# Designed miniproteins, single chains, continued (2), part 57

Each design is a single chain, and the fold is of that chain. pLDDT is the mean over its residues in the fold that is shown.

## One batch from the design tools (miniprotein)

Design m5954
Fold by ESMFold2-Fast:
Structure m5954 (fold): chain A 90 residues (1-90)
Amino acid sequence: SAMELAEQIKEGLERGKKALEKAVAEAEEKGDYEKAIEYIEKYLEELEELEKYIKESDLPEEVKKELLERIKELKEEVKKKKEELEEKLK
């Protein structure tokens, strides 16, 4: 159902965030800031594809709005982390 799809997307977003946080932390521990930035860039690309998918989906408009707002929050959070990592490369 549309509601089951929405729950799967929510779970996928939270799992993806945790996986990214772990990968970035492991790269930072090794001093590999370029690799940490690459992980963030790939994650941002995946979020943009998911955003497009949600907009084109048959999900109720209120559900789309909630999912898109969560994606926006995630994009802003990881962009800030990317900027912090880029400062370490100076």
Scores: mean pLDDT 87

Design m5955
Fold by ESMFold2-Fast:
Structure m5955 (fold): chain A 70 residues (1-70)
Amino acid sequence: GAVEKLRELKKTADPKSQEDLDRVIEVAEKESVEAARELGMRLAQKADLAGDYERARTMRRAVQLILELE
């Protein structure tokens, strides 16, 4: 499922992206996969605006993995 794919992505992510992925995983488990996708999109935009392109790329990949499983 989406949570399993997000955990796999987290294994190769940088520490800041791992923190963001933990938040997305928690929302997916506690609320919904849709809410997790929306959070991931917001985190990607925030990272892009901050110039943290690696973090933004990881969040965009997380959103893509969620969309592929919906």
Scores: mean pLDDT 84

Design m5956
Fold by ESMFold2-Fast:
Structure m5956 (fold): chain A 70 residues (1-70)
Amino acid sequence: SQLEELEELVEELDRIERESTDRDVKIRAGAEAGLLRMAIWNLKQGAELSDSTLERLRKRVEEIRERHRA
């Protein structure tokens, strides 16, 4: 489900924020986790998340993963 996927992405971003030694990566991970938590809250209120929005969220998380690996 979209909720399960977003919750897993938030957990991953929270881990990156805790474990990263790069201040910019920490800030980006924290900010993106906040946006995903808002999306999760909206979905729980009955809002719909489009496939294109979900794909953009996946892409942003992937960019944070790549920065964390660098």
Scores: mean pLDDT 86

Design m5957
Fold by ESMFold2-Fast:
Structure m5957 (fold): chain A 100 residues (1-100)
Amino acid sequence: SRERIETILDMLRIQVKENPPEKPVVLVEGPGDPALVPALARVLSELGFSPETARAIAEEIVRRVGTENLELIAAEIPNMEAILLALESLGLDRLLEIAR
């Protein structure tokens, strides 16, 4: 739903503002390594996306975002700025289309 996606994005924005990463993240264009799709889907599910939506978003992110950014998202402690930048690069309308 729109409200769920907006809530997740707002929570990520607050978390990045309150806990900025030590090194700023720069978004690199993909495609990235498709082997990272399961790890990305897991992280997105933990943020509140359904497993099916999380996988679909992860696949779209991998098509658009470089491997170095995907590795930051798939890390043991995920980089919240890398997640936020990847989701914002898709845009709200695209996230809503994937989530329906």
Scores: mean pLDDT 85

Design m5958
Fold by ESMFold2-Fast:
Structure m5958 (fold): chain A 77 residues (1-77)
Amino acid sequence: MTSLTEAEKAALREQLAREMARVRELAAERRARGETALQEVGNASSIPGWKAGQLLDLDELLALAEEVAALLLKQLD
């Protein structure tokens, strides 16, 4: 297993928290500027694997990112 010092673990936790704050900021900006853009992408006939019912919304993407961050933080300790 990867062994990290306490200082390295603290630095990684801080970086992960900073990245998560950035993800939340970007999601909020995207929501403010246009959820309609995601709908238009979902309606594009030529996007492989993307259909109206399969397009993830911003809240679901944020929930997934938060869950991944929590799991990574738990693994760091």
Scores: mean pLDDT 63

Design m5959
Fold by ESMFold2-Fast:
Structure m5959 (fold): chain A 59 residues (1-59)
Amino acid sequence: MLYRVTNLTDKATKLLLKLYITGEAKVLAGTRTSAIVEVPSEELAKKIEEESGATVEKL
């Protein structure tokens, strides 16, 4: 499922990089303040939002 992540913090960026390296998520596009990511579940998307403080929106 595709999600837009906005208000990217350093914490959010590090978390997304870790998930990409482990194969749990794919980063399809990104800027300094936003990214488009593919994650396998809405639960993981919510976890990214809760742990990082970034805004995660389903596309």
Scores: mean pLDDT 80

Design m5960
Fold by ESMFold2-Fast:
Structure m5960 (fold): chain A 84 residues (1-84)
Amino acid sequence: MDKTYKKAKELAKKLNFDKLLKLIDEIIKRSKKDKKTSNDYLHAILNLLETAERNNISEDTIINQLIAIAKFNNDEELIKLINS
């Protein structure tokens, strides 16, 4: 988790994706209740950020993909966090 979290935060900072930086911190707070789901989201975010860096994809596109993943997982709390 720690290595994935650090890489995701560093890449989000590099890309100036402030909403994703905030979301990554909120997911880490949630990891106290659900480590597996939080770790799965952090890996998904890192993969999406790496794809965004390589293909010049916008933060809004990455956020929409995360909303789709959250909907697939029936994670209403994460959808709420993303939309706040």
Scores: mean pLDDT 80

Design m5961
Fold by ESMFold2-Fast:
Structure m5961 (fold): chain A 64 residues (1-64)
Amino acid sequence: KEELKKRAEEIAERAKALPNPTVAQDVLDVVQRALEALEKGDYETAKRWVDIAERAVDAAQAAP
C-alpha cells in the first residue's frame, strides 16, 4: 500500500541523517527488505520490516 512505501521512504531519509554510518546502513538494509516485499505484494511482511526499521531509527536517534 502507498502508506507503507511512504513510511519506508521517510525512515530511509531519517537513517541517512544518523551520525553512525553502520547503524544507518543497517536501517537502510531493513528498508530495502520492506520495499522488496511491497513490490511482491506481501504487505504483511513489508509492514513488519517497516515497523522494525522505524524502531531501529527511533532507537538510534535517541542514543548518542
Scores: mean pLDDT 79

Design m5962
Fold by ESMFold2-Fast:
Structure m5962 (fold): chain A 55 residues (1-55)
Amino acid sequence: MKKLQEIIEEVTGKKVPLEKVSLDSNFYDFGGNDSLTKKLLKKIKERLGIELPKG
């Protein structure tokens, strides 16, 4: 999930280990808030066509 890792790092500005990145990841762990999580879900949906429970 290199693309997913890149999106998370781009949005959060933080480096994240691959072992914690998946389509089912708890994105709150990377963002820590609703606004950042919403932005992450939007980019993932646009780039990967994936729908997540929060989205």
Scores: mean pLDDT 60

Design m5963
Fold by ESMFold2-Fast:
Structure m5963 (fold): chain A 88 residues (1-88)
Amino acid sequence: MATVEDGTLRRGGFGELKASGTAPEGAGLYVKLLDEQGNVVGGGPVRPDGTAPVAVFGEPGIYKAKLVAVHADGTETVLGEGEARVEA
């Protein structure tokens, strides 16, 4: 089962989210931060140790964090969701 945990990030820098799960064969794992309109405001790759260093350039607020598998053919599968608080 793949999950991303709720976390706190800082605008204009890098923060860390915890993500758990295994990518499907040939896929990479990424965390994407989305605003209420579905625009990507931050994100980063999930490392093998389950950490996701996330770059954030959105405004302060609460965002949806999606754990996404990016397949070799370029298609994406949402594996899990959490919340990220972005602070100033």
Scores: mean pLDDT 75

Design m5964
Fold by ESMFold2-Fast:
Structure m5964 (fold): chain A 52 residues (1-52)
Amino acid sequence: MLEQIRRAGRVMAAAGVPEEQAREALRRAFPNASDEELEAGMRAYRETRAAR
């Protein structure tokens, strides 16, 4: 699950999805994920955005 959440974060960052929308999308796509797992996805999102 964690790697899938991180991949989703990276894909949304590459697609230019705004951070707030990406966070909501992760919560809806992975309803059983912990806050820690969702935050790992958002870290992958932010790292991808920073890397361009």
Scores: mean pLDDT 82

Design m5965
Fold by ESMFold2-Fast:
Structure m5965 (fold): chain A 68 residues (1-68)
Amino acid sequence: SAENERLVAEIAEIVGADEALLRASLEYNGMTSGEDLGRMARTIAQGFEARGAPQEKIDRLRELAERA
């Protein structure tokens, strides 16, 4: 869906990953649902918080997880 494509793009931007490579990896692993993307965003947010990443990035990832 367009929203899932946007979620992948926004997650890639926040983490500094290549969007096309992230999308290909997620497709290869069957992680293409909103639920899978939401879980990934939440897990990344937890990791970012644990290592003291900028609060802005943590908040954006949590917002994306709720939209998924």
Scores: mean pLDDT 85

Design m5966
Fold by ESMFold2-Fast:
Structure m5966 (fold): chain A 62 residues (1-62)
Amino acid sequence: MQQIQQQVQQNPDDVDSLVQLGRSYFSQGKRDQAIQYYDKAISLDPSSKIRRNRDAVQGKSK
C-alpha cells in the first residue's frame, strides 16, 4: 500500500494505481476514500468501466 501511494504521488496520472488504491480502500470498508481515488481515475480516463466500479462502491450501503 505505501509503495503504491508513493507511485501515485510521483505519477498522479497513473490510472491503474489509482484504481488499485480505490479497490484497496473499498476492501477495508473506507468507501469515501475509495470513491475519491475512483473519481480521480475517472477524471484522467473517463472509462465506463471505472465509473461502474465507483457506482458499485457508492450504492453498496443502500
Scores: mean pLDDT 67

Design m5967
Fold by ESMFold2-Fast:
Structure m5967 (fold): chain A 80 residues (1-80)
Amino acid sequence: SEELKKLAEELFEKMEKYYQARKAGDNDAVEKYREEILKIVTELEKLGVKGSDIRKVFQAVNDGNLEEAKKIIEEAIKKV
């Protein structure tokens, strides 16, 4: 789905910004991007992406592994 691909791309973009904000110690930016990520997550779940797969994506971001996070989300949208 084109909609799923666009949402996944937006999710990854916001996750990269979240990771950069965490490295910079910018707590205000961290909260802002976290809220934006949660909004995109809600839309993805509404379209049939499993919350368990989204949690794995967020865990990979928290571990600093953006490449793994991208792989997980790409695999998750293929399951829909």
Scores: mean pLDDT 82

Design m5968
Fold by ESMFold2-Fast:
Structure m5968 (fold): chain A 97 residues (1-97)
Amino acid sequence: MEEMIEKLKEILKEVTGIEELDLSKPVTEYLNDEQLEEFLRKVFEEFNIDPSKWDEFLVKLGELLGAKEGLPKEVLENTKLEDFLKAVAEVIEELKK
């Protein structure tokens, strides 16, 4: 888990251009819709996740963050970056089984 979170932080830094991330801040402080898609695309590439799993990934991630459909902005505005990265890591591990 820790190694995956560190890898996710590096991808996030690449997408945002921000060297120091405050993990207690909402996801929307760092990622707009375009940056969120870029981040998730890079996650798929770095972890060798099949692109056909995109919809399944978004559903599982949304469920972990308390959303019923996709990743609505309201959920992301109320989700800390730390919790978002942990949820992303859990979905990656689940899809690699």
Scores: mean pLDDT 80

Design m5969
Fold by ESMFold2-Fast:
Structure m5969 (fold): chain A 76 residues (1-76)
Amino acid sequence: SLDEQLESFFGKDPVRALQLALVDLGYPLTVDGVFGPATEAAVRAFQQSQGLTVDGIAGRATLTALIQRHNQLQAA
Protein backbone atom coordinates (compact mmCIF):
# COMPACT_ATOMS: atom_id res chain seq x y z
CA SER A 1 0.00 0.00 0.00
CA LEU A 2 0.99 3.66 -0.21
CA ASP A 3 1.39 3.88 3.59
CA GLU A 4 3.71 0.84 3.50
CA GLN A 5 5.77 2.46 0.71
CA LEU A 6 6.03 5.76 2.64
CA GLU A 7 7.06 3.96 5.87
CA SER A 8 9.54 1.69 4.04
CA PHE A 9 11.19 4.52 2.05
CA PHE A 10 11.18 7.36 4.63
CA GLY A 11 10.43 5.80 8.05
CA LYS A 12 13.95 5.05 9.39
CA ASP A 13 15.81 8.22 8.30
CA PRO A 14 13.17 10.43 6.67
CA VAL A 15 15.32 13.55 6.07
CA ARG A 16 18.23 11.62 4.50
CA ALA A 17 15.80 9.57 2.36
CA LEU A 18 14.11 12.80 1.25
CA GLN A 19 17.48 14.40 0.39
CA LEU A 20 18.63 11.30 -1.55
CA ALA A 21 15.37 11.24 -3.55
CA LEU A 22 15.72 14.96 -4.36
CA VAL A 23 19.36 14.50 -5.47
CA ASP A 24 18.31 11.56 -7.70
CA LEU A 25 15.74 13.88 -9.31
CA GLY A 26 18.42 16.51 -10.02
CA TYR A 27 18.06 18.93 -7.09
CA PRO A 28 21.52 20.06 -5.88
CA LEU A 29 21.86 19.62 -2.11
CA THR A 30 24.03 17.88 0.53
CA VAL A 31 22.71 14.66 2.11
CA ASP A 32 23.38 15.53 5.78
CA GLY A 33 20.14 14.36 7.44
CA VAL A 34 19.30 17.94 8.54
CA PHE A 35 16.18 19.70 7.24
CA GLY A 36 17.78 23.11 6.62
CA PRO A 37 17.15 25.98 4.17
CA ALA A 38 18.74 24.13 1.22
CA THR A 39 16.50 21.08 1.74
CA GLU A 40 13.42 23.31 2.17
CA ALA A 41 14.28 25.15 -1.08
CA ALA A 42 14.59 21.81 -2.93
CA VAL A 43 11.22 20.65 -1.48
CA ARG A 44 9.57 23.90 -2.64
CA ALA A 45 11.08 23.54 -6.15
CA PHE A 46 9.88 19.92 -6.33
CA GLN A 47 6.38 20.87 -5.10
CA GLN A 48 6.15 23.57 -7.80
CA SER A 49 7.29 21.10 -10.50
CA GLN A 50 4.57 18.60 -9.44
CA GLY A 51 1.73 21.15 -9.11
CA LEU A 52 1.49 20.63 -5.35
CA THR A 53 0.97 23.28 -2.65
CA VAL A 54 4.35 25.02 -2.28
CA ASP A 55 4.70 25.09 1.52
CA GLY A 56 8.20 23.59 1.90
CA ILE A 57 6.80 20.85 4.15
CA ALA A 58 7.59 17.23 3.25
CA GLY A 59 4.09 15.95 4.06
CA ARG A 60 2.18 12.93 2.68
CA ALA A 61 1.41 14.52 -0.72
CA THR A 62 5.05 15.60 -1.26
CA LEU A 63 6.52 12.25 -0.11
CA THR A 64 4.01 10.34 -2.27
CA ALA A 65 4.98 12.41 -5.33
CA LEU A 66 8.70 11.82 -4.57
CA ILE A 67 8.22 8.02 -4.43
CA GLN A 68 6.24 8.09 -7.70
CA ARG A 69 8.86 10.22 -9.50
CA HIS A 70 11.74 8.14 -8.11
CA ASN A 71 10.02 4.95 -9.36
CA GLN A 72 9.50 6.55 -12.80
CA LEU A 73 13.20 7.52 -12.94
CA GLN A 74 14.27 3.94 -12.03
CA ALA A 75 11.89 2.49 -14.68
CA ALA A 76 13.27 4.72 -17.46
Scores: mean pLDDT 78

Design m5970
Fold by ESMFold2-Fast:
Structure m5970 (fold): chain A 100 residues (1-100)
Amino acid sequence: MLSDEEAEALGKALEEALKRIRPDVEVPALTRETAAEFLRHAAEILADYLSTQKEATEEEIRRGVESFMADLRRLAELLGVELPEEEVEELRERMLEKAL
């Protein structure tokens, strides 16, 4: 498990990375209370980014989404945030719909 300081630093780094991809989208701070909302914004930004990759195949896009979902689950566990399977499944479906 990450320390509180490491979790805060990681949250800030991810927020800055997302803003670099989509500076026009406001991303909430990553906290236990806002984790679900943060993850939805991150998924939306990534799906939008993947949809602009004209040279990527459908298989590559699907693989990218699966990899991202695995990383999100790991991040939630490291932060001590419970991410319900229902929310993970909805997020995955939404990303695939936007990216494909």
Scores: mean pLDDT 69

Design m5971
Fold by ESMFold2-Fast:
Structure m5971 (fold): chain A 87 residues (1-87)
Amino acid sequence: ELKKEVEKLLEEVREKVENLDLDEVMREQIERVIELLEKALKNASKPEVLERLKEIAEELLKSLLDPARINELEEEVKEILEEIEEE
């Protein structure tokens, strides 16, 4: 059920972004991280990877006003995608 939990978190992120008066650059940055997380979810099978994706999604939801943290999260998802591709 971890995949569904992450999907729900990403839905919550999108809902919160719509309710916040964010500038276009911030919205594009957040959407980029969501797209990367969705890509990782489609290809992830290991529980440990799904747990990491859940943690990143939770952190993203808390960090919507912190562009530096969003950049860090983007890099973390890219590292996970590289690990999935290697498998």
Scores: mean pLDDT 82

Design m5972
Fold by ESMFold2-Fast:
Structure m5972 (fold): chain A 97 residues (1-97)
Amino acid sequence: MSEEEREELFKESSLTFARMSITLARRQAERGDAEGAAEGAELAIKHLEKLYEKYPDEKIREAIELAREALRQAREGDLEGAIEALERAAELLEEAA
């Protein structure tokens, strides 16, 4: 593989892992598991921050802020707010790919 192909695969893989983490966080929130929702949101933030360092994109930055809001809301027991923030983050990442 070329360097360019390796970088594209990294970007696609990082986006996939971020989306999976958001989906996990949303599922845990839907089940009433605030701790699981918070853990999933934190994992999504870590993947998105690594992606943003290599590929600065405004939609990725906004998705990070939404994931941080979801983490805060989950920790406060606002699972409905956490779900809404996670859904918005997922929508932005669909446009970023």
Scores: mean pLDDT 84

Design m5973
Fold by ESMFold2-Fast:
Structure m5973 (fold): chain A 72 residues (1-72)
Amino acid sequence: SMLTPGKRYRVTLRKPEGDVSTLVDKLESVGAKVMSIRGGPNGRITVEFLASPEREEALRSLGLEIVSAELL
């Protein structure tokens, strides 16, 4: 592809009080591909996903309670 290749991100968030499927739906609605979700300590979850760099602004606009973010 002549476009910027998709990047893998690892994001740690506060676990939503509701259904984690809402988080998956939000990420995929802006073009991310969710690869894994893991429960963590202290009510945190870790999500790995693939997204194009062009989607970073849309991803930031989702209002996620991000504790940490890492580009892999």
Scores: mean pLDDT 71

Design m5974
Fold by ESMFold2-Fast:
Structure m5974 (fold): chain A 75 residues (1-75)
Amino acid sequence: SAEAEAELRRYLAEAEARVERAEAAGDVREIIRVEMELVERLYDVPAEVLDRLLREVTHPAIRDAIRLALVFQKF
């Protein structure tokens, strides 16, 4: 749905900002925490939506989380 996809896009933007802050601070533990939270959140998102987001998102940590969620969906 449009509402769910808009909420997901807001969540990804917030996660990206959080990762960028953690990177600037050298906080590796916070980066890992955000990536794990992302994978858990994205696990139930349809693969077609994840594929589109992977083409739109540029941040490496967010891209890695999307790819990992896609891998988990194959199992």
Scores: mean pLDDT 84

Design m5975
Fold by ESMFold2-Fast:
Structure m5975 (fold): chain A 73 residues (1-73)
Amino acid sequence: MKKKEEEEKVKKIAEEVEAELRANLPEGVSDVTAEAEGTKVTVTGVIESGEAAPAAVAALERAQKEIEEKYKK
């Protein structure tokens, strides 16, 4: 089957994750990017302060999962 079609779906999920995160950036996060690698979505955040890093990481992980589930519906 066409692996390319699954990669396109994951790219769309990555774009949705990036768009939602950019609209609702966690406190202490100045920017986010989401990229699709095969069937995996990787989120990278720019953290302004190390003090905010644990909360920012947790918020990014939660938001990523929520958006992925929303898109799969």
Scores: mean pLDDT 73

Design m5976
Fold by ESMFold2-Fast:
Structure m5976 (fold): chain A 87 residues (1-87)
Amino acid sequence: SLREEIEREIKVSLGLMIVSIAKKYNLPLSEKEIERLKEAAEIAEELGDLETAVELLETAAKSAEENGDFELAKELRERAERLREEA
């Protein structure tokens, strides 16, 4: 539906905005922000935008590592690496 398409576009756009801000200020993202990046990456992957999905996942992984969540950081980096090989 059009509503679902709009919501998916908003989520990806919000994720990219979070990535831009995170890179600019080099500030650790909150757990909630990391979850938004994970959701945005899943949507980007579904849309075939693997480059965007990788960027979202790598940013989320860096923030997870900075927050001390090394298991999540590893999972997210492994997902990004798989997508990078497919791009």
Scores: mean pLDDT 85

Design m5977
Fold by ESMFold2-Fast:
Structure m5977 (fold): chain A 59 residues (1-59)
Amino acid sequence: GRSTRAGAGAAAGGGSAEGARRVGELVDQGHKPSAEEVERLSGSGPRGARLAARAAGGE
């Protein structure tokens, strides 16, 4: 298709993006945060946490 207009320009999603970043730091330090901890940090719930993690990790 010619419509390759992927809306990948979503502005900064305040809570989710910040939470994902923090989780990444913890993982880098060797900390294995549980899904509950990720939710707590993001405050987005299981759906938001999974979405953020998937988006951050990329397919």
Scores: mean pLDDT 57

Design m5978
Fold by ESMFold2-Fast:
Structure m5978 (fold): chain A 76 residues (1-76)
Amino acid sequence: SELQEEIERLAAEVDAMLAAGVVDKELAEKLERLARLMEELREQLRAQGAPQSLLDGMDAAIELVRKLAEEVREKL
């Protein structure tokens, strides 16, 4: 799906920035966008009857991405 492809691309960009030691406003914005897209995907999967265990796992992943975004913002 286009949403999944965008999430994968954005996650790869975040990984590349972290590997390069780039911790700036752009990283924070990409992490915030990644969390939002992951929430959108979770909502679509929930509407399609995805198992609660999958939804719980996605919620945990989204929380970690949001926490990382907050930590990056605090270091700017």
Scores: mean pLDDT 88

Design m5979
Fold by ESMFold2-Fast:
Structure m5979 (fold): chain A 79 residues (1-79)
Amino acid sequence: MEAVENLTAVALRLLEHYGIKVDPEDVRRDAEAYLAKLSPKVQEKLLAAAREALAAPSIEEMQAILERALREIREELAR
């Protein structure tokens, strides 16, 4: 559950940076639903990336960490 909170926090910071207004609870539910569609191995990878992104000193670095993780996930899902 703490890992989902990290993913939610990263998503909210990115959405705020781009000026997108969302309900934090809706973002949390969307994050949980998205994770539920992924294999446990892919979930672990995304949650690890979210933890790294939260520790990033800038929004640009946070975005780069997530973009790398999402690219790797898309490559795995395409196979």
Scores: mean pLDDT 77

Design m5980
Fold by ESMFold2-Fast:
Structure m5980 (fold): chain A 77 residues (1-77)
Amino acid sequence: MAEAEEALKRLEEETARLLALAAEKGRTPVTSGAVTTALIGLQEAKELFKEDPEKGLEAAELAIEKVREETARVEAL
């Protein structure tokens, strides 16, 4: 339970960092795609956590890795 809540909190923080970076880089297909991917991942993790905290934790950890990959792509712009 606590681990899943911490993972969701980390996912929200990583998503917020990506959104801020995307705003700085401006509106491009890469930044728009990264933001959409991050927001979908966050929503899916939150929904799974309500049904099954263990699946929610796994989804949140995978979404964090995906957000970090997208952040690296946006930073490279």
Scores: mean pLDDT 82

Design m5981
Fold by ESMFold2-Fast:
Structure m5981 (fold): chain A 70 residues (1-70)
Amino acid sequence: SKIGEDEINALAEIGKRHGEKGLAAAAVAGLSGDARAAPGLTEEQVRNMAAASPEELSAGFRKAAERAGL
């Protein structure tokens, strides 16, 4: 899987700090491959997200939102 525990935890931290808007910005960063769009993700995490299937990306964001209490 291209989306692992480190990515899910980083996304959960973004969700805790910035809510759904933060997760939306992280999704844009992952799809574009531009880490600058979502501070809190490493360049490696953004590359892994860009290489993930839509199903893996969706599942990862769902788990992150759940861990963030969203």
Scores: mean pLDDT 78

Design m5982
Fold by ESMFold2-Fast:
Structure m5982 (fold): chain A 85 residues (1-85)
Amino acid sequence: MEELQKRYAELGARAAAAWAALPEELREEAERELARIEAEGRAEAARRIAAAKTPEEQRKALAEALVEGLERAARALEAAVERAR
C-alpha cells in the first residue's frame, strides 16, 4: 500500500508537469482524452473491486486501478507535449 501511495504521488507530479508544459491550443483535446481515460479507469476499478473477495483485496484493487489510471493520464499528457514540439 505504501509503495502504491508513493507511486501515485510520483505519477501525479509527472501529470502536473506535463499539463503545465502543454500548449493552450492542445488543452481541449487533452481534456477529452483524460475524460476517456478516467471513464475507462472507473469501469476497470469497479470490475476489480467487484471481483475482490476481502476488504483488503478491495482496497488494493482500488489503489492499483487509481495508479494505473494516473499512469495512463501522465503518459497521454507527456505524449501530447512531445507531439507539440
Scores: mean pLDDT 82

Design m5983
Fold by ESMFold2-Fast:
Structure m5983 (fold): chain A 84 residues (1-84)
Amino acid sequence: SAADIERKKASIDGFKEFLLDLVRNKAYGAALKLVEEFVDYLIEKKESEEIVEYAIEKLREVSKYMPEEVQKKVEELIEKLKKA
């Protein structure tokens, strides 16, 4: 439903804010671990294309504030999600 999609997008927005907090504290290992677990969750749940595309957009937005080496690891996880 539209309400379910909006609720999932709001949850993804909250997750992005939490990741940004970790990035502000330079906790890149913890942030990367959570991105990995989130990607695995989306794959396991077989989330809709709309939710997956929204998640990718928000992950790319947060990765912009990470060091380049960490950004590359996030993009590898995004590619894993796209191939699922």
Scores: mean pLDDT 89

Design m5984
Fold by ESMFold2-Fast:
Structure m5984 (fold): chain A 90 residues (1-90)
Amino acid sequence: SSEQEALVKKLVEKFRETAKKVKDAPDEEKLKVLKEALEEAFEEAKRNNLSEKDVQTLMFEMRKIINENVDVDVANELWAHAAKLYREMQ
C-alpha cells in the first residue's frame, strides 16, 4: 500500500543516515551500530505488518547501503544478521 511504501522509504533513509554516521568508525563499532539499526528496521516492519514485497524492498535497499558504507567482511556479517532477522519475521 501507499502507506507501507512511505514507511519503507523512511526506514531506508534512517538506516542510510546511521550508516553514514559510522562510515569512518572502527569495524567493531560499525557492526554493533548497524546490527542494532537492522534490528530496529525489522521491528518497525513487523510492528506495521509490512507486506512480503515491501520487506524485500527494505532488505534490498539496506543491502545497497551496507555495500556503500562498509568493507566486505563487515558487510557479509551484517547480511547474515539481516537474513536471520528476516527468517524470524516469517
Scores: mean pLDDT 86

Design m5985
Fold by ESMFold2-Fast:
Structure m5985 (fold): chain A 72 residues (1-72)
Amino acid sequence: EKEKILKDTLLVLDAVEKNPEDEITRSMAMMMGSSLLSSKSGPVSEAAGRALIRASEGADVKEEKERVKEFV
């Protein structure tokens, strides 16, 4: 469901922002992002997936959160 995807995505992004050195959190973001992108479930899943992958690769987490919030 769209609301659950957005909520879960923001929680993971928040965890990456608080602990950017945490390999486990970054791995979870990458796995969740890849899963959402490969699901092809629509624009919300695509936006969430892209944000999670970018955050896992060192992008500005605050910017990625704002992109995801546009769908909430």
Scores: mean pLDDT 78

Design m5986
Fold by ESMFold2-Fast:
Structure m5986 (fold): chain A 85 residues (1-85)
Amino acid sequence: MKPITDELIKELMDKLMSDDPEVREEAAEELLEYLREAKEKDKEMFEKLKEAAEMVTETLLKDDDPEVRERAEELRKRVEEILKE
């Protein structure tokens, strides 16, 4: 796994907004894994990842495509579940 850096966060955000659903799904899983790791090990990176995840999900929830909005809602739920752990 790559170290959590500002460049990685930007890369994940870009992939989550990709036109390719496979790229979006892969980035979502990577984001969730990094959130779990950072929550335990690095509070600063956890807060940055949380902010990035919230920004991306808010952006995707405003998308014109109802399928994109549905996927964004599921991602938001999965992020919230990690935050509760």
Scores: mean pLDDT 76

Design m5987
Fold by ESMFold2-Fast:
Structure m5987 (fold): chain A 96 residues (1-96)
Amino acid sequence: MKPLSKEEFDIVAEFTLLEIKAVISLKTARRYLAQGKLDEARASLDEARRTVEEMKKLIEENKDKLSPEIYKDMKKTVEGLEAEVDALRAEVDAAA
C-alpha cells in the first residue's frame, strides 16, 4: 500500500481520460448503428480506435514508470477496448 508517485499518478490520470473518451466514442458508434447511420457509426468507431491506440502507446512508453500491477490492469483495459472496437466494427459491416 504505497501511494502512487506523482509521475505514476499523472500517467494514470491521462490513461483514465483516454478511457472515458474511448467509451464515449464506442457508445456514440453503437447509438448511430442502432439508428442506421452507418457513416456516423464508422466515424465514431474510427475515433474510438485512435483513442485506444493512444492508450496503448501511453502505457508502452511509460512501462518502466508504472508498477507491474498497474501496467497489467491498464493492458487488460486496452485489450478489452480493442476487442469491443473489433466486435462493433463487425456489426457495422454486417449492417451494410
Scores: mean pLDDT 86

Design m5988
Fold by ESMFold2-Fast:
Structure m5988 (fold): chain A 71 residues (1-71)
Amino acid sequence: MSHFKTGALTPEERLVQSGVIAILSGVATVGKDPNPGLADELFLIAEKLEKGEATPDDFRRADELVVELFS
């Protein structure tokens, strides 16, 4: 039910999940109601995840932002 895998990730899993979050960041910048603040926050989380610096709170925040994006 969480959209993002949490816990210890392999480098490959981090790269894939970072890419997905970065795509969702891009989605937030297009369409009728762009949200650049949400996009910037998602992209920052994606970068942290790619670097292996993401915390459980970052994954929780990413889930919250994805729900907001599709609301």
Scores: mean pLDDT 73

Design m5989
Fold by ESMFold2-Fast:
Structure m5989 (fold): chain A 81 residues (1-81)
Amino acid sequence: SLSLEAQKLVNKFVDRAEEIVSRGVANKDYEGTKKELEKLKEEFLKEAEKLKSEEDQKAVKDFVESLVATQIADLDRLAAE
């Protein structure tokens, strides 16, 4: 199981990613939203490096990369209609 610090970081990431995606979809700004998600990913990968355990660092990094990849794929599907 993740530490409390790692879980808090994951929750912050999810909240911010959901806000970015929701706004981007509402505005049909798929390209701008993908760029914003990539920046969010870079920010949270850096924050994950501050976690004390290598296991938590890996778990958070893997989660962040996986969720952003999924969200970008979803945005690409929406853009194609």
Scores: mean pLDDT 89

